# Ledger of designs, part 99: designed miniproteins, single chains, continued (4)

Each design is a single chain, and the fold is of that chain. pLDDT is the mean over its residues in the fold that is shown.

## One batch from the design tools (miniprotein)

Design m15681
Fold by ESMFold2-Fast:
Structure m15681 (fold): chain A 60 residues (1-60)
Amino acid sequence: SIEELREEIERLQREIDELGRRMEEAIAAGDVEEARRLALEEAGLTVELMLKYVELKILE
């Protein structure tokens, strides 16, 4: 449903924000491998968010 899709988008936005924060912390700590892993995870969720957002806009 449109409501479920909106809830999924909100969840993804929160997860992306948290990953970004953790990535900045890893960078500040000099943990290059952790920062890279978090960056890749954030990129994947961002793609998923964009696809769901497009679906939402088509259904609206």
Scores: mean pLDDT 88

Design m15682
Fold by ESMFold2-Fast:
Structure m15682 (fold): chain A 120 residues (1-120)
Amino acid sequence: MLSLEEIKKILQETVDELVAALRAAGFPDAEVESLRAGLQKLIDDIVKAAEADPEKRETLQELVELYRKEMETASPADRLRLGARFLAAAANMLVPDDKREEYEALVGRFQAAVDAALAA
């Protein structure tokens, strides 16, 4: 079973890999940094929610275990899609209701950017 520190590291590495892919696809640095900053806040809120609630901690553990298993055999393109899907699922299930709409909009923009990068 993963610790919250190990989960936080996996989330951070996922964001770093996705940010690197967007930069490689020619996205403007300012837009990429804006998305990165928003995703960092999302990670902080996910971890905080899991620290406060044992059921949310269990949900996060299950999501991370599924993500890691799928990631083990994924192509580079599938890794980006899986990372975006994982962040979307975590945002929807784990963030407070008052922030859910904001993070759904952020993750939606990020998923669109990943799709555009993979189409380039």
Scores: mean pLDDT 79

Design m15683
Fold by ESMFold2-Fast:
Structure m15683 (fold): chain A 68 residues (1-68)
Amino acid sequence: MGKKGEEALRAGKYEEAIKYYEEAIKENPEKEGEYLLRLGQALLKAGKDEEADEVFERGQKLIIEKTG
């Protein structure tokens, strides 16, 4: 889940971080927005800029809807 994604990201294991955040989204739909933002960060670190942009937009929208 998300903590394993953070650990992988800190270790520079960006592909592993992507996989862990994808699993975190599947297991925790209530935190989808937060994990999408973290997934976007991992995608940027892995050089997947276009995918990161899409994921950031989705994550930001979900967080804004939750606070509005």
Scores: mean pLDDT 77

Design m15684
Fold by ESMFold2-Fast:
Structure m15684 (fold): chain A 59 residues (1-59)
Amino acid sequence: EAEKLIEEALEAARKGDMETAKKLIEEAYRKLGTVHSAEEAAQRAAEAMKEAEKLYEES
């Protein structure tokens, strides 16, 4: 379930766990396997990771 992995990655990113977020996003990309879905997942992953990095740096 790529969608569940993306949600878990976003949750990990919010908690500042960038390593877990990256791992979950990689698994989501593997499960999607399609150009359209992969592009959307990449966009959401990039946004979540960027938000997490910003929060982590601010901390």
Scores: mean pLDDT 68

Design m15686
Fold by ESMFold2-Fast:
Structure m15686 (fold): chain A 60 residues (1-60)
Amino acid sequence: MITLTVNAGSAEKAERAAEEVRRNHPEFEVEAGETTVTITSDGPVERAIGAALLAIGAAL
């Protein structure tokens, strides 16, 4: 199991980032926190890293 946490800076940015990851990578479990987005995968690390980068871009 791989868990990646991305700091989005605000709840609104975290929610936007989480929605973007869910649309593009529905295979991951994505949770939006107060300032963070948590991506959990029991699969390949490379795919989880790609999802985290997408979350960072969407949070901007």
Scores: mean pLDDT 76

Design m15687
Fold by ESMFold2-Fast:
Structure m15687 (fold): chain A 55 residues (1-55)
Amino acid sequence: DEERRRKREAILRSLSPRRQHAVQLVEWGGRSQREAAELAGLSVATVSRDLRRLA
């Protein structure tokens, strides 16, 4: 789905490297939002919001 792929790429490019890393930890690393936030040095709210935007 080209439209969803483009939207996702645009959102990811708008995120800082740390926020992109947190998203990858949840989606690829099997980490919880809390674990990803802790590992990336972010708040859980930030990780949750970013994942919600990417859905």
Scores: mean pLDDT 80

Design m15688
Fold by ESMFold2-Fast:
Structure m15688 (fold): chain A 80 residues (1-80)
Amino acid sequence: MLRKEAEQHLRLAEKALKAGNYREAAEHYVKAAEHFEEAGDYRSAALAYREAARIYREKLGDEERAAELEARADELAALA
């Protein structure tokens, strides 16, 4: 259940990103990461948090939010 919800948010994030809706895309990547984390899929969660961080930094200019998400991704990546 949670993994399917994560995958749905990944698809929504990709659609938003292609449409140039960067904030919406970043928010969906964060939601996908949260669902992967709840499912114990720490590798997919880390990847989704890093995609959100990249959008916050490169498209939204939000370095603080990007750093928070990168730190979370690094923590989850260490869990495998």
Scores: mean pLDDT 87

Design m15689
Fold by ESMFold2-Fast:
Structure m15689 (fold): chain A 57 residues (1-57)
Amino acid sequence: SLIDQLTDPDPEVRLKAAKELGKIGDPSAGGALVRASQFDPDPEVRKAAWEALKKFV
């Protein structure tokens, strides 16, 4: 699932997953996206997860 891809070892896969979750607006991904936006080692992944979260409001 896209949520599982947020923990992929490849940062490009995680970035793609964060962007796709933002497009579909799946609220069940909220917890995973919060974690990614705060703690992902890649700043682009953190930014994409934060942008995805903004679409849930």
Scores: mean pLDDT 80

Design m15690
Fold by ESMFold2-Fast:
Structure m15690 (fold): chain A 63 residues (1-63)
Amino acid sequence: TAELWERAGALYIEVRTTAEEIGGPEAEAIRAEATAAIDAHRDDPEALLAALEALRERVAALR
């Protein structure tokens, strides 16, 4: 469980940082969704990790 939270934290930072680099309304929406995912999955690190992985793919598609 601690390992899942560590991985989720690293992925959250990656998604947020990449979206900040890209900028624009779509990237800002992804940043907001990443923060919302933490609130939605605060007791479920596996669901949080899955949500952040989906957001990573979405932010990558903006490049």
Scores: mean pLDDT 82

Design m15691
Fold by ESMFold2-Fast:
Structure m15691 (fold): chain A 73 residues (1-73)
Amino acid sequence: MDEKKQQLIRGGSKATRDILLDNGASKKFADEKSKEVKENLEKAAKQGASLDELKQLLVQETTKAIEEAEKEL
């Protein structure tokens, strides 16, 4: 996997976790959602997704996670 793609996946999943925690999500929820985001990005990267496609997917996955967290609160 491309180093830049690896950095985006690791940084993006961590940022998603931090955002969820800052918005009052439980540690368990934040951990589970950040892991899901990471796995989805890694799967897309293995299927040949470009860096820009991974950035778009990260935004979509993070937005979805935030919306799900708001429903749990």
Scores: mean pLDDT 82

Design m15692
Fold by ESMFold2-Fast:
Structure m15692 (fold): chain A 80 residues (1-80)
Amino acid sequence: EEEKLKKLLEELKKKLGFDLRKLFDEMDLNGDGYVSDKEIQEWLKSQGRGWDTRLIGILKKLDTDGDGKIDWDEFLQFIK
């Protein structure tokens, strides 16, 4: 549900102290304009965080092509 997902993203912004675009850019470790589950995992490790199953769930929901990658437009479409 949109409401729960907005709250999750807001908690992430609150804890990390940056906006959604910066969050996306930090997760995009190779700078290709896409975020994969591997990039999210590596970014979380760099922040001293473990792999988050909620973020995996979001990635799967947004990955309409089944390629394991989310671009910025897909990420925004999820947020609405």
Scores: mean pLDDT 62

Design m15693
Fold by ESMFold2-Fast:
Structure m15693 (fold): chain A 64 residues (1-64)
Amino acid sequence: EPSLEELVRELIETGSRETLLRMEAVVLKKEGKEVPEELRREIEELRRRTEELRRRIEELLAAR
């Protein structure tokens, strides 16, 4: 079972990566370039993982 500290670390890492990829997609759109489908799928996967980690952390904090 991952510790609260491990979950928070993974949330920070996953959330940071999601933010950077979202910023890349915004830059591409502003430049009039098409956002690659692979980039869009990776952003969606990271978003789902971030939501899952956030819920798990909140549940652990509520149980304490």
Scores: mean pLDDT 82

Design m15694
Fold by ESMFold2-Fast:
Structure m15694 (fold): chain A 70 residues (1-70)
Amino acid sequence: MSVEELLERLREALEARDVEELRRLTAEIGKVASQLSPEQVAELRALLAEAALRDPSLEDVAKAMITQLP
């Protein structure tokens, strides 16, 4: 999966509150973590933190995703 495809799927899953898709994307983030620019890492951290603040049910999966980031 490309980084661009990953970011798009992540946005869609967050909007849909699809926890199962977010769990799958957590593994994919781990695979591409070394390919992310510092700017992309900052964007992902901000997006996940904002999602967790808006919906506490996403907190655990957001934290899991953040641990996959550099």
Scores: mean pLDDT 78

Design m15695
Fold by ESMFold2-Fast:
Structure m15695 (fold): chain A 100 residues (1-100)
Amino acid sequence: AVTVTQSPASLEVEEGKSATISYTVTNTGSTDATVKWIFTPLSNPEKKIVLKQGTVPAGSSGTLTLTLKNLKKEDSGVYTIEASNADGTATGSGTTLTVK
């Protein structure tokens, strides 16, 4: 099995600043988990953009961070992760980022 938690639930930042989102992925399964960071733009909520990918090994847990630099208004939206192994996929609760 794989489980995901993330924080914070929301962030407001000024244009040109940076933001950091923290994720904890726990993989109690026998296979490695593939982790994808997914961005859904506020301007297009039907679009899912994969920002990066990583791996959490079988039987381990890790705290992962996404640091966003030089933020633009177009970076506003929901940031989450999907962690997948042989048992299935877990999705984070989402962080809503607002760039002002």
Scores: mean pLDDT 84

Design m15696
Fold by ESMFold2-Fast:
Structure m15696 (fold): chain A 57 residues (1-57)
Amino acid sequence: ARELLEQGKEYANQKRYDEAIELFEKAIEVGDEKTQIEALYYLREVRKALGEEEIPK
């Protein structure tokens, strides 16, 4: 879980947002509460960087 969060941050720093999103989503699925909170925060930040406001359904 923590490893997935770290890898997601690395991809986000490289502007590889699609890969970062996948890793953050996995961190949410298998992580503890703290990891899920952090992953949700970074997932939101990555989506803002992509210009995505909302996933339609």
Scores: mean pLDDT 74

Design m15697
Fold by ESMFold2-Fast:
Structure m15697 (fold): chain A 61 residues (1-61)
Amino acid sequence: SRRQEILDRIEKSLTAHLGRPMDEEEKELARRLAEHALRNSEAVRLGARSPEELGRLADAL
C-alpha cells in the first residue's frame, strides 16, 4: 500500500539521520509522520522524488 511505502521511506530517512536503529518512540513518530505526509499530497509527491526532501520534512516536525 502507499502508506507502507511512505512509512518505509520515512524510517530509512530517520535511521540515516540518527546513525542508529530507531527506538519504539521514534518508530511511533515515523508512523505519525507518514500519516501527515499522506494527508498532504504535495509533501507525498516531494518525498517520492528524493529521500533528502523526506529528511527535511522529518526534521521540520
Scores: mean pLDDT 66

Design m15698
Fold by ESMFold2-Fast:
Structure m15698 (fold): chain A 60 residues (1-60)
Amino acid sequence: SSTYSNKADEKTKKEIDKLLAEMVAKGKSKEEIGDEVALFLADKGYGAEEEEVLKKIEEL
């Protein structure tokens, strides 16, 4: 879509994916990854993306 709403854009979603990959590479647990991501999303104002990102963490 070409409309921007209270959702992370493509660049931000890629940044989230990169952050997840880095934490997995460091051997962090799903709980630790979840905490780090929650802080990141809260700081960026993307709380609505948290549920979707948590689903990605479940795939780890």
Scores: mean pLDDT 71

Design m15699
Fold by ESMFold2-Fast:
Formats: sequence, C-alpha cells, structure tokens
Structure m15699 (fold): chain A 57 residues (1-57)
Amino acid sequence: SAAEEAQRAGREAREAETPEEAERHGLKASDYMAQLGPGAQAAGRGAARLAGEGGGL
C-alpha cells in the first residue's frame, strides 16, 4: 500500500492547517517510498504525482 500511503500523505499535506504540518506529511511519503525499495518506489511516484497533480507538489 505504498501508493496509498503516498496519496494519503499528499492529501493530509493539502488539508493540513499549518504549513509545517503539510511539509511533514509530504516528507513522510518520500521517506516511506524510499524505504520500500525499487519497484514500490515507481508505483509510489505515480501515486504521489496523482496526489500532487493540482499543485505540482
């Protein structure tokens, strides 16, 4: 569920009430994707792109 984790983190960042909280959620997604290793990273990047499509984040 790496892709779902990345998508959720992206949504949480967008819905966050403080800029710092938004950044932490975005960073968590990146770290999570990196730790899962190859393959999962590719899937997560796709999900992250979809989550950040509106803002390019």
Scores: mean pLDDT 57

Design m15700
Fold by ESMFold2-Fast:
Structure m15700 (fold): chain A 80 residues (1-80)
Amino acid sequence: SLEELEARARELVDRATEILQRHAAEGKPIPPELLLELSRLMHEVDAALDEARKTQSPEAMERLRRVIERLEAKIDELEA
């Protein structure tokens, strides 16, 4: 459902933000390439979520789900 996708998107964006804040506080360098990719994925999630909210179309929902999965995979990579 859209509510479930919204909750998952929020959770992942919060987790990504927390990781970035933690690395900044600890002085740990994040590779610029990974940081840029993470930032882009976060923006893509926001855009896809906005589109899903406005249209509620199956296509928008599927796009949101795919972008969420990509962000989750990138966060998992960063935490490994």
Scores: mean pLDDT 80

Design m15701
Fold by ESMFold2-Fast:
Structure m15701 (fold): chain A 55 residues (1-55)
Amino acid sequence: SAAQLREERNKLVQQMSDLSVEALKSSGNDKTELLKKIFEVAEQIRELQAQIEKA
């Protein structure tokens, strides 16, 4: 359902927020790896948002 998709999106948004805070505290390669994870989560959020808009 659209409600389940929104709940999944909200969980990913929280994960992205947590990763962003960690990235601000990080440097060098650790920061690069966190930014890669943030990008992956952002892609998942984008996909879920498209599904929500279609539902």
Scores: mean pLDDT 84

Design m15702
Fold by ESMFold2-Fast:
Structure m15702 (fold): chain A 60 residues (1-60)
Amino acid sequence: MDLEELIRELRELGLFEEADKVLAMVQRASELANAGDIEGALALLEAAKRLAEEAVRAAR
């Protein structure tokens, strides 16, 4: 499941704080990538995805 789908699912489950945290991590990763820190951006995207997947799993 892609990260945008995970964020949407978190919002559908009423986990708005978790959705906002994941979105903030995605925005930070974009900033890192634009600054040339591709490795840091990828690590943060992976962490965001893991957080989102865990939150969705715990809510079901």
Scores: mean pLDDT 82

Design m15703
Fold by ESMFold2-Fast:
Parts: sequence; C-alpha cells; structure tokens
Structure m15703 (fold): chain A 68 residues (1-68)
Amino acid sequence: MIDELLERIRQAAAAGNKDEFKELAVELAKTLGLSEKQINALLNIIDKTPLDVALVTIELLVRRHKAA
C-alpha cells in the first residue's frame, strides 16, 4: 500500500540509507503509475539532493496523487 511504502521511505531517510530510499522510491513511483522516464528523472533528483529534501519531494508527489 502507498502509506506503507511512504512510512518505509521515511524510515530509510531517517537512517541516512540512500540506497534503500531509492529502491523504495522506485517501488512507490511504479505504484503511482509513473513512466520509466519519470522514474529515472526522480532518481536523478534523489542523487542530487539531501535525503530530507528528497523526502519532501516524495511526500508532495504522494499528496498530489491522492488529491487527483
């Protein structure tokens, strides 16, 4: 479920585990119906930003999906 994946992503961010964060973010993005191109763009953002900033981006993405 989206909420379960999001909680796991938050835990990975809190632990500073970037590899786990990226794997869970890809799984979440696939669940949200993002294309392969969009998923690759998201991974590039995660690689270039601190985990706390990347987490905010993921949370906004989930909020937008639930509002739509």
Scores: mean pLDDT 82

Design m15704
Fold by ESMFold2-Fast:
Structure m15704 (fold): chain A 87 residues (1-87)
Amino acid sequence: GLRKWSEEEIEEFNKLLAEYRKQLDALADEAVARGLDPQTAANIQVAGMLRAVGVMLEANSIEEAKKGLEQVLADTRARLDALVAAA
């Protein structure tokens, strides 16, 4: 369930989200460079951000959040690769 976060934990989560967004943006840009429709890439990027919010809300620790975000990035990469292959 949702937990109360300290200011230090919130700062660490903000750093994790910034790195996550940077990696997500890079994956979307790479997919577009490989021929994926920009609107499709943008939709997948939005879905990836919504999943990241879910990870953050459900995580009980910084390490759990890191693992969850790594899984979302892996899933997003696989989805973008499948869409590029289908294009």
Scores: mean pLDDT 81

Design m15705
Fold by ESMFold2-Fast:
Structure m15705 (fold): chain A 92 residues (1-92)
Amino acid sequence: GAALAAGRALPAEAGIAAARAGIAAAQAALAAGDYEGARAAATVAAGAGLGAVLSATTQEEAAEGTGLAIAGIGLNLEAALGLGRLEAAAVA
C-alpha cells in the first residue's frame, strides 16, 4: 500500500508492535496456565500481524507481519488445545 499522509502513524509498524506484544502476552498466559487469556492474546497477535501485512509498504514489513501472524495462529491453537484438555479432564 501507499504511505499514509504526513503526521499519521504507519499501520504496518503499529501492527508489528501490537503483534509482538500479543505474542509476549500469549506466551506469559500459557506459562501461567491461563489458556483463555493466551488464546485472546494470540488472536490479537494474529490479527495485528495480518493487519501489518495488509498495510505493508515494503517486502520486509510484509514478511515480518506474516511471520508474526503465523506465530499468533500457532499460539492460539496451543491455547485451544490446552482448553480442550481441561474440558476433557473435567468430564472424565
Scores: mean pLDDT 78

Design m15706
Fold by ESMFold2-Fast:
Structure m15706 (fold): chain A 63 residues (1-63)
Amino acid sequence: MKLTKEEVKLVREASKKIRELAKQGKFDEAYEVARETAAKIKDPEKAQEVYRWLLEEIERIKA
């Protein structure tokens, strides 16, 4: 998947925030960050893929 440099920064910042929220047990807030981040990606196919990756990251921490 080819993201722009700005989209890569957005995803990295979101991933970091999601990891911190998930470690604190704030899973609802982590899911919100994932959804908001995906909504900022212009290509709907890329947005869906980013959303899935962020959700998988939350689930791995949750386990």
Scores: mean pLDDT 80

Design m15707
Fold by ESMFold2-Fast:
Structure m15707 (fold): chain A 74 residues (1-74)
Amino acid sequence: SLQSSPPRLVGDSVSSEATVEAPAARVTIRSVSRSSGIVTETEVLAEEPRLVRGAGSFPAALTTEPAEWSVTVE
């Protein structure tokens, strides 16, 4: 499953997180800001069933609108 939080302003940056529970060997977590279209991608190697956590960061000038999240599992 995939869980994500809306972007939040923390200090001088906006961040959001996604958490994935996946048994697959390679997981790509992608987030796209709805306000700016900025894309962040994180690749994680999951060697055994475990919780995978990814985070996206956005410039402080962006609004705290929800990001779009997608996960690709290989």
Scores: mean pLDDT 47

Design m15708
Fold by ESMFold2-Fast:
Structure m15708 (fold): chain A 88 residues (1-88)
Amino acid sequence: MSEKDIEFEIEVSLLKMQLAVLKLAASRAETKEELEEIAKELEELARRARELARRAREEGVKEEIVREAEEVAREAEELAKEIREKIE
């Protein structure tokens, strides 16, 4: 891997860890207020993951790493939507 590939892989791994933490938090949330905060954090995570995928693609990083970032964004967006629908 190039140095760029390694840097982006580390960033993707951190986003995956944050997504896992938010998934756990969502499963344990008991109030509408907690769920709203988690949805906002997931929406921000999705935005960061989309930006990471865009930067990775622009810098010629391996497509596998780009796809992983896009997968994090999709999962975060979907979970945020599901939470929003439950609290509305």
Scores: mean pLDDT 87

Design m15709
Fold by ESMFold2-Fast:
Structure m15709 (fold): chain A 66 residues (1-66)
Amino acid sequence: MPEVVQQLARKELEELKKKYGLSDELVEKIMRLIFEEGLSLREAIEKVLETAEEKEKPKLEKILSE
């Protein structure tokens, strides 16, 4: 997989973490889905939303709506 794609995904996740207050654990789960399962950022967030705690769901939903 091209290095540029990995760098871009990491940068986007850093920005989302700062903007929406995502935990390190959520960021790690999203990164794993992108790099191990080949999901897009949006698809990874959607999949994480299915198993997220109630306090984290509004943050993930807001990311998907923007």
Scores: mean pLDDT 75

Design m15710
Fold by ESMFold2-Fast:
Formats: structure tokens, sequence, C-alpha cells
Structure m15710 (fold): chain A 68 residues (1-68)
């Protein structure tokens, strides 16, 4: 079974991926830029979740979504 940490990471990554996909579909950002930003965000989310810093991961996700 997936761990709670892996599930939280998956939820955060899904939220960010959905926001970027929506922004690309709306023409607000290029697919190339979205991929770059998603990769950078995913690495930071993975790091925060691995360190038990869920509030920092949540804040990062919120800031990324609000920047789009």
Amino acid sequence: MISKEELDRAVFELAVATAFATAVSAGKISPEEARKLFDEASERIDRYVAEGKFDEAKKLVKELIESL
C-alpha cells in the first residue's frame, strides 16, 4: 500500500500538474515552460515531503498555482 507521505506527494504533484495543464490550455504559459516549472516544483515538493515539511510543500503548491 502507498505510504501517507507518498500519497501527500502525489496529491501535491497532481494539483500542480492540473494547474499547469489548465494554464497551457488557456494559453497563459507555453508547454515547454510549464514542463520546466513542473519539474522544478516536483523536485522541491519531493524534498519537502521526504523531510516531513508538509506545510512548506503546501505553501509552495499554493504559490505556484497563484503565479499562473
Scores: mean pLDDT 79

Design m15711
Fold by ESMFold2-Fast:
Order: sequence, then structure tokens, then C-alpha cells
Structure m15711 (fold): chain A 100 residues (1-100)
Amino acid sequence: MNPKVEVEAPEKIKKNSSLIVKAKVSGGDPKKKYKVYVKLINKESGELLDLKSDIIKIGEEVEFKFENIGEEGKYLVEALAIELDDRSIKGSGSKEVEVY
């Protein structure tokens, strides 16, 4: 069973404020650990602004803070979870955030 990443982020934030992103892994093996990567991407340019990661188990939630997004526009928060014991076992999730 492939893991899935549930991504929670606000629909919109003001520029130069902090963006708080929460990620939770569902599905997969509850006895395994997953490395969760969260990318912040400018949707118009495709530019990767930041990449953060942490290690969690199924049912745990991790919080990532992205600082000072200075440009208005649409951003994509992409999350990828990879099982530590078998890197072929992956899951993903995403959320769009508007910066104004």
C-alpha cells in the first residue's frame, strides 16, 4: 500500500509573512519511518524557493515554517514521503497557496 502525504496550508497569506505547512503521512506501513520532503515552488516561474525535510511515522504530523515570501503570486507546496527502509515506497501530496 503506497503512503500518501496530507498537506495542510492556508489558502492565502500576505507577502513577507511566515507560511506554516503541516504534513502527515497516511497509508503505508505504520511500523516504518518516512522521510518527508516539502518543497515551496513559485508556480509561474517554476523556481524552487526552499526545501525542508523531517522523519515521521504514520499518524504523526510535522510542521514546516517558510519565511519571508517576498513576491506575490501562486505557490505550490509539494510533499514527498519516502520509506527509510525501502526508497521505492513513496507517496505525495500538494497544496496551492496564494501570496498577496
Scores: mean pLDDT 86

Design m15712
Fold by ESMFold2-Fast:
Structure m15712 (fold): chain A 110 residues (1-110)
Amino acid sequence: NSEFRRELLEEALKKLGLPLEYLDMSSDELWDRLIEEQARATEEGDKEAAEKAEALRTFLMVRSALKMAEKLGLSKEVAREIVKEVVENKLSASEVKDLVDKKAEEQKNK
């Protein structure tokens, strides 16, 4: 379901105000960019760098969530709900795992 994953990643990028070119970047490349933006935010007091770092962190959490959802066989509808929660609430890695596990349990009990 590569089209499904791509669609949800595009929705996340648009909501986060990130360029669509980030779809084709590796997670390692995105983490490097996040570190660079965090350094600019802390060392230069760059407010835009701080906002971009948070957006990049959230997008990486979306990628992680979708990878877990795919591994667990979650539906498109459930995966979209997970992406929405991750983006809107800026979830941490542990919160993303808890959310995905909860949604997997709910889908299993239907």
Scores: mean pLDDT 85

Design m15713
Fold by ESMFold2-Fast:
Structure m15713 (fold): chain A 89 residues (1-89)
Amino acid sequence: NPKLDEIYKIVKEKLKNLSVEEAQEVAIRIIDYALSKAPDWKKKTLQELREIAKKAKSVNEAAFIAAYGATIAGLTPEEVKKILDELLK
């Protein structure tokens, strides 16, 4: 999925200098935003991804979970970059 790959690259680059715990928190916040934008039939999958994000074992795993949630919700790479810029200030 080219959109998932592009979003994952953006998220991974932004999270690379964070601790695993900080990356988990950022991933959860991206998924919370995805939940606010997603249709009801996608919300169960996003809630499951939110729980997985809490248990991410690496920064890259947290980044992938966040990117996958954003892609499910139909977020653009530009929207994800804007959210990350706001969260990491």
Scores: mean pLDDT 89

Design m15714
Fold by ESMFold2-Fast:
Structure m15714 (fold): chain A 55 residues (1-55)
Amino acid sequence: MLSDEEREALLREYMRSLGYSEEEIEAALKAFRKLSDEEKEALAQFLLTVRELRA
């Protein structure tokens, strides 16, 4: 199980890898923080899987 800090770190890292600006990343994180814990975990697990597939 991922912490909130780990979930946000995964989203930040993914968006930076795609070339998004820090302002765009912060806007996405504000939207992300409004999600339920279940939705945050699901998205973070998906991002972790994407990272593994790119390794």
Scores: mean pLDDT 81

Design m15715
Fold by ESMFold2-Fast:
Structure m15715 (fold): chain A 62 residues (1-62)
Amino acid sequence: SAELEAAIAKLEARMRGVGAMVKARYPDATATVTRVDETTLELTITYEGKTYVETADARLLL
């Protein structure tokens, strides 16, 4: 639905913003936003051999 795609776009923008903040503070960090299913996005941050994953459902924005 158009509403779901708009929610995904908003969530992706927010997660990319968080990733950008992390990279600004830790330049060697890698931050990636991935859509893992129709409603879910994951922010994956890798730094100094450690991986951190934050998962969020775009339906929470509807």
Scores: mean pLDDT 87

Design m15716
Fold by ESMFold2-Fast:
Structure m15716 (fold): chain A 65 residues (1-65)
Amino acid sequence: SPKELLEKAKAKLLELVEDESKSPDELLEALLKEIEALRKAGVPEEDIEKLKKEVEEAMQAALDK
């Protein structure tokens, strides 16, 4: 289901954000790849935008450390 795909993508991306060995560029690449996969799967843009916002906010919080 779209919700399961979103939760899987969110969990994966948030785990990558907490990986201090990953650069911001690598995190952005991972985010873009997951967004593309979700779009291809027919996930609504509204849900994709929410996911993008949550991941970007987590990335910003990691950078502010």
Scores: mean pLDDT 78

Design m15717
Fold by ESMFold2-Fast:
Formats: C-alpha cells, structure tokens, sequence
Structure m15717 (fold): chain A 58 residues (1-58)
C-alpha cells in the first residue's frame, strides 16, 4: 500500500521534472525510488521524493 503510494508520487514528481526539461533527474528519481522500495527502504524513498519536490516548488 505505502510502497505503491510512494511509486505513484514519484511518477507524478517525475512528470513535473520532465515538463521542466529535467529528464535526466526524472529518470534518476524513478530509478532510485524503485530501487529503495525493492529493498524495503521506505525512508530513503520518501527522502528522495521530498527532496525532488522541494527542488521544483518555487
């Protein structure tokens, strides 16, 4: 449940990064979040998503 929600949030943030022309960062975010979640590291997954969100929010 939580892992699926984090993947969905990472996908949404990734789309925003792609729209801003930051395609490499979008791919890196998706890959890193997927890897963290596959390893059961929800804390790292959340940190990666929050960091990316801060980077694109004003």
Amino acid sequence: SEAIELLQEAAEVGKRLEELGRKEEARELKTSVEDALMKGDLATARELIEKAKEEIEK
Scores: mean pLDDT 81

Design m15718
Fold by ESMFold2-Fast:
Structure m15718 (fold): chain A 69 residues (1-69)
Amino acid sequence: SSGLESLVDLFDINGDGYISAEEIKEVLRSLGLNPSDEEVQKFADLIKKYDKDGDGRIRTEDFKKLLSS
């Protein structure tokens, strides 16, 4: 839906088609959430599972699939 696309675009701060754990942290902070270092690490670990290129980032398409699962 358009809502999911808008959410994913919000996490893709640089608009480069990739999302890092740092971008997730920044978005959550902008929404009034205060993620702990442990929560940010969980996002980093999750990204690493889908990071086929070894660059520490997940593709927006893979992130959409993760959110819709």
Scores: mean pLDDT 74

Design m15719
Fold by ESMFold2-Fast:
Structure m15719 (fold): chain A 65 residues (1-65)
Amino acid sequence: EAREKAIEAAKAGNTLEAGKIIQQMVDEGWDPEEIARIAEEVAKAKGLPQEVRDLVAENVRRMAA
């Protein structure tokens, strides 16, 4: 559900809400790889370049480690 909500927010142009959902997942101790996958899905929904998507996924893994 958190994944679906984050992706829906991104598709609606609500990047701030999508970011808050991802941050909450990090704070709640979700699996780093799962959070990274969700962050990449959100970035894809926003149409961000591959370089930015890779950076976001790596940052999320580091934050959750």
Scores: mean pLDDT 72

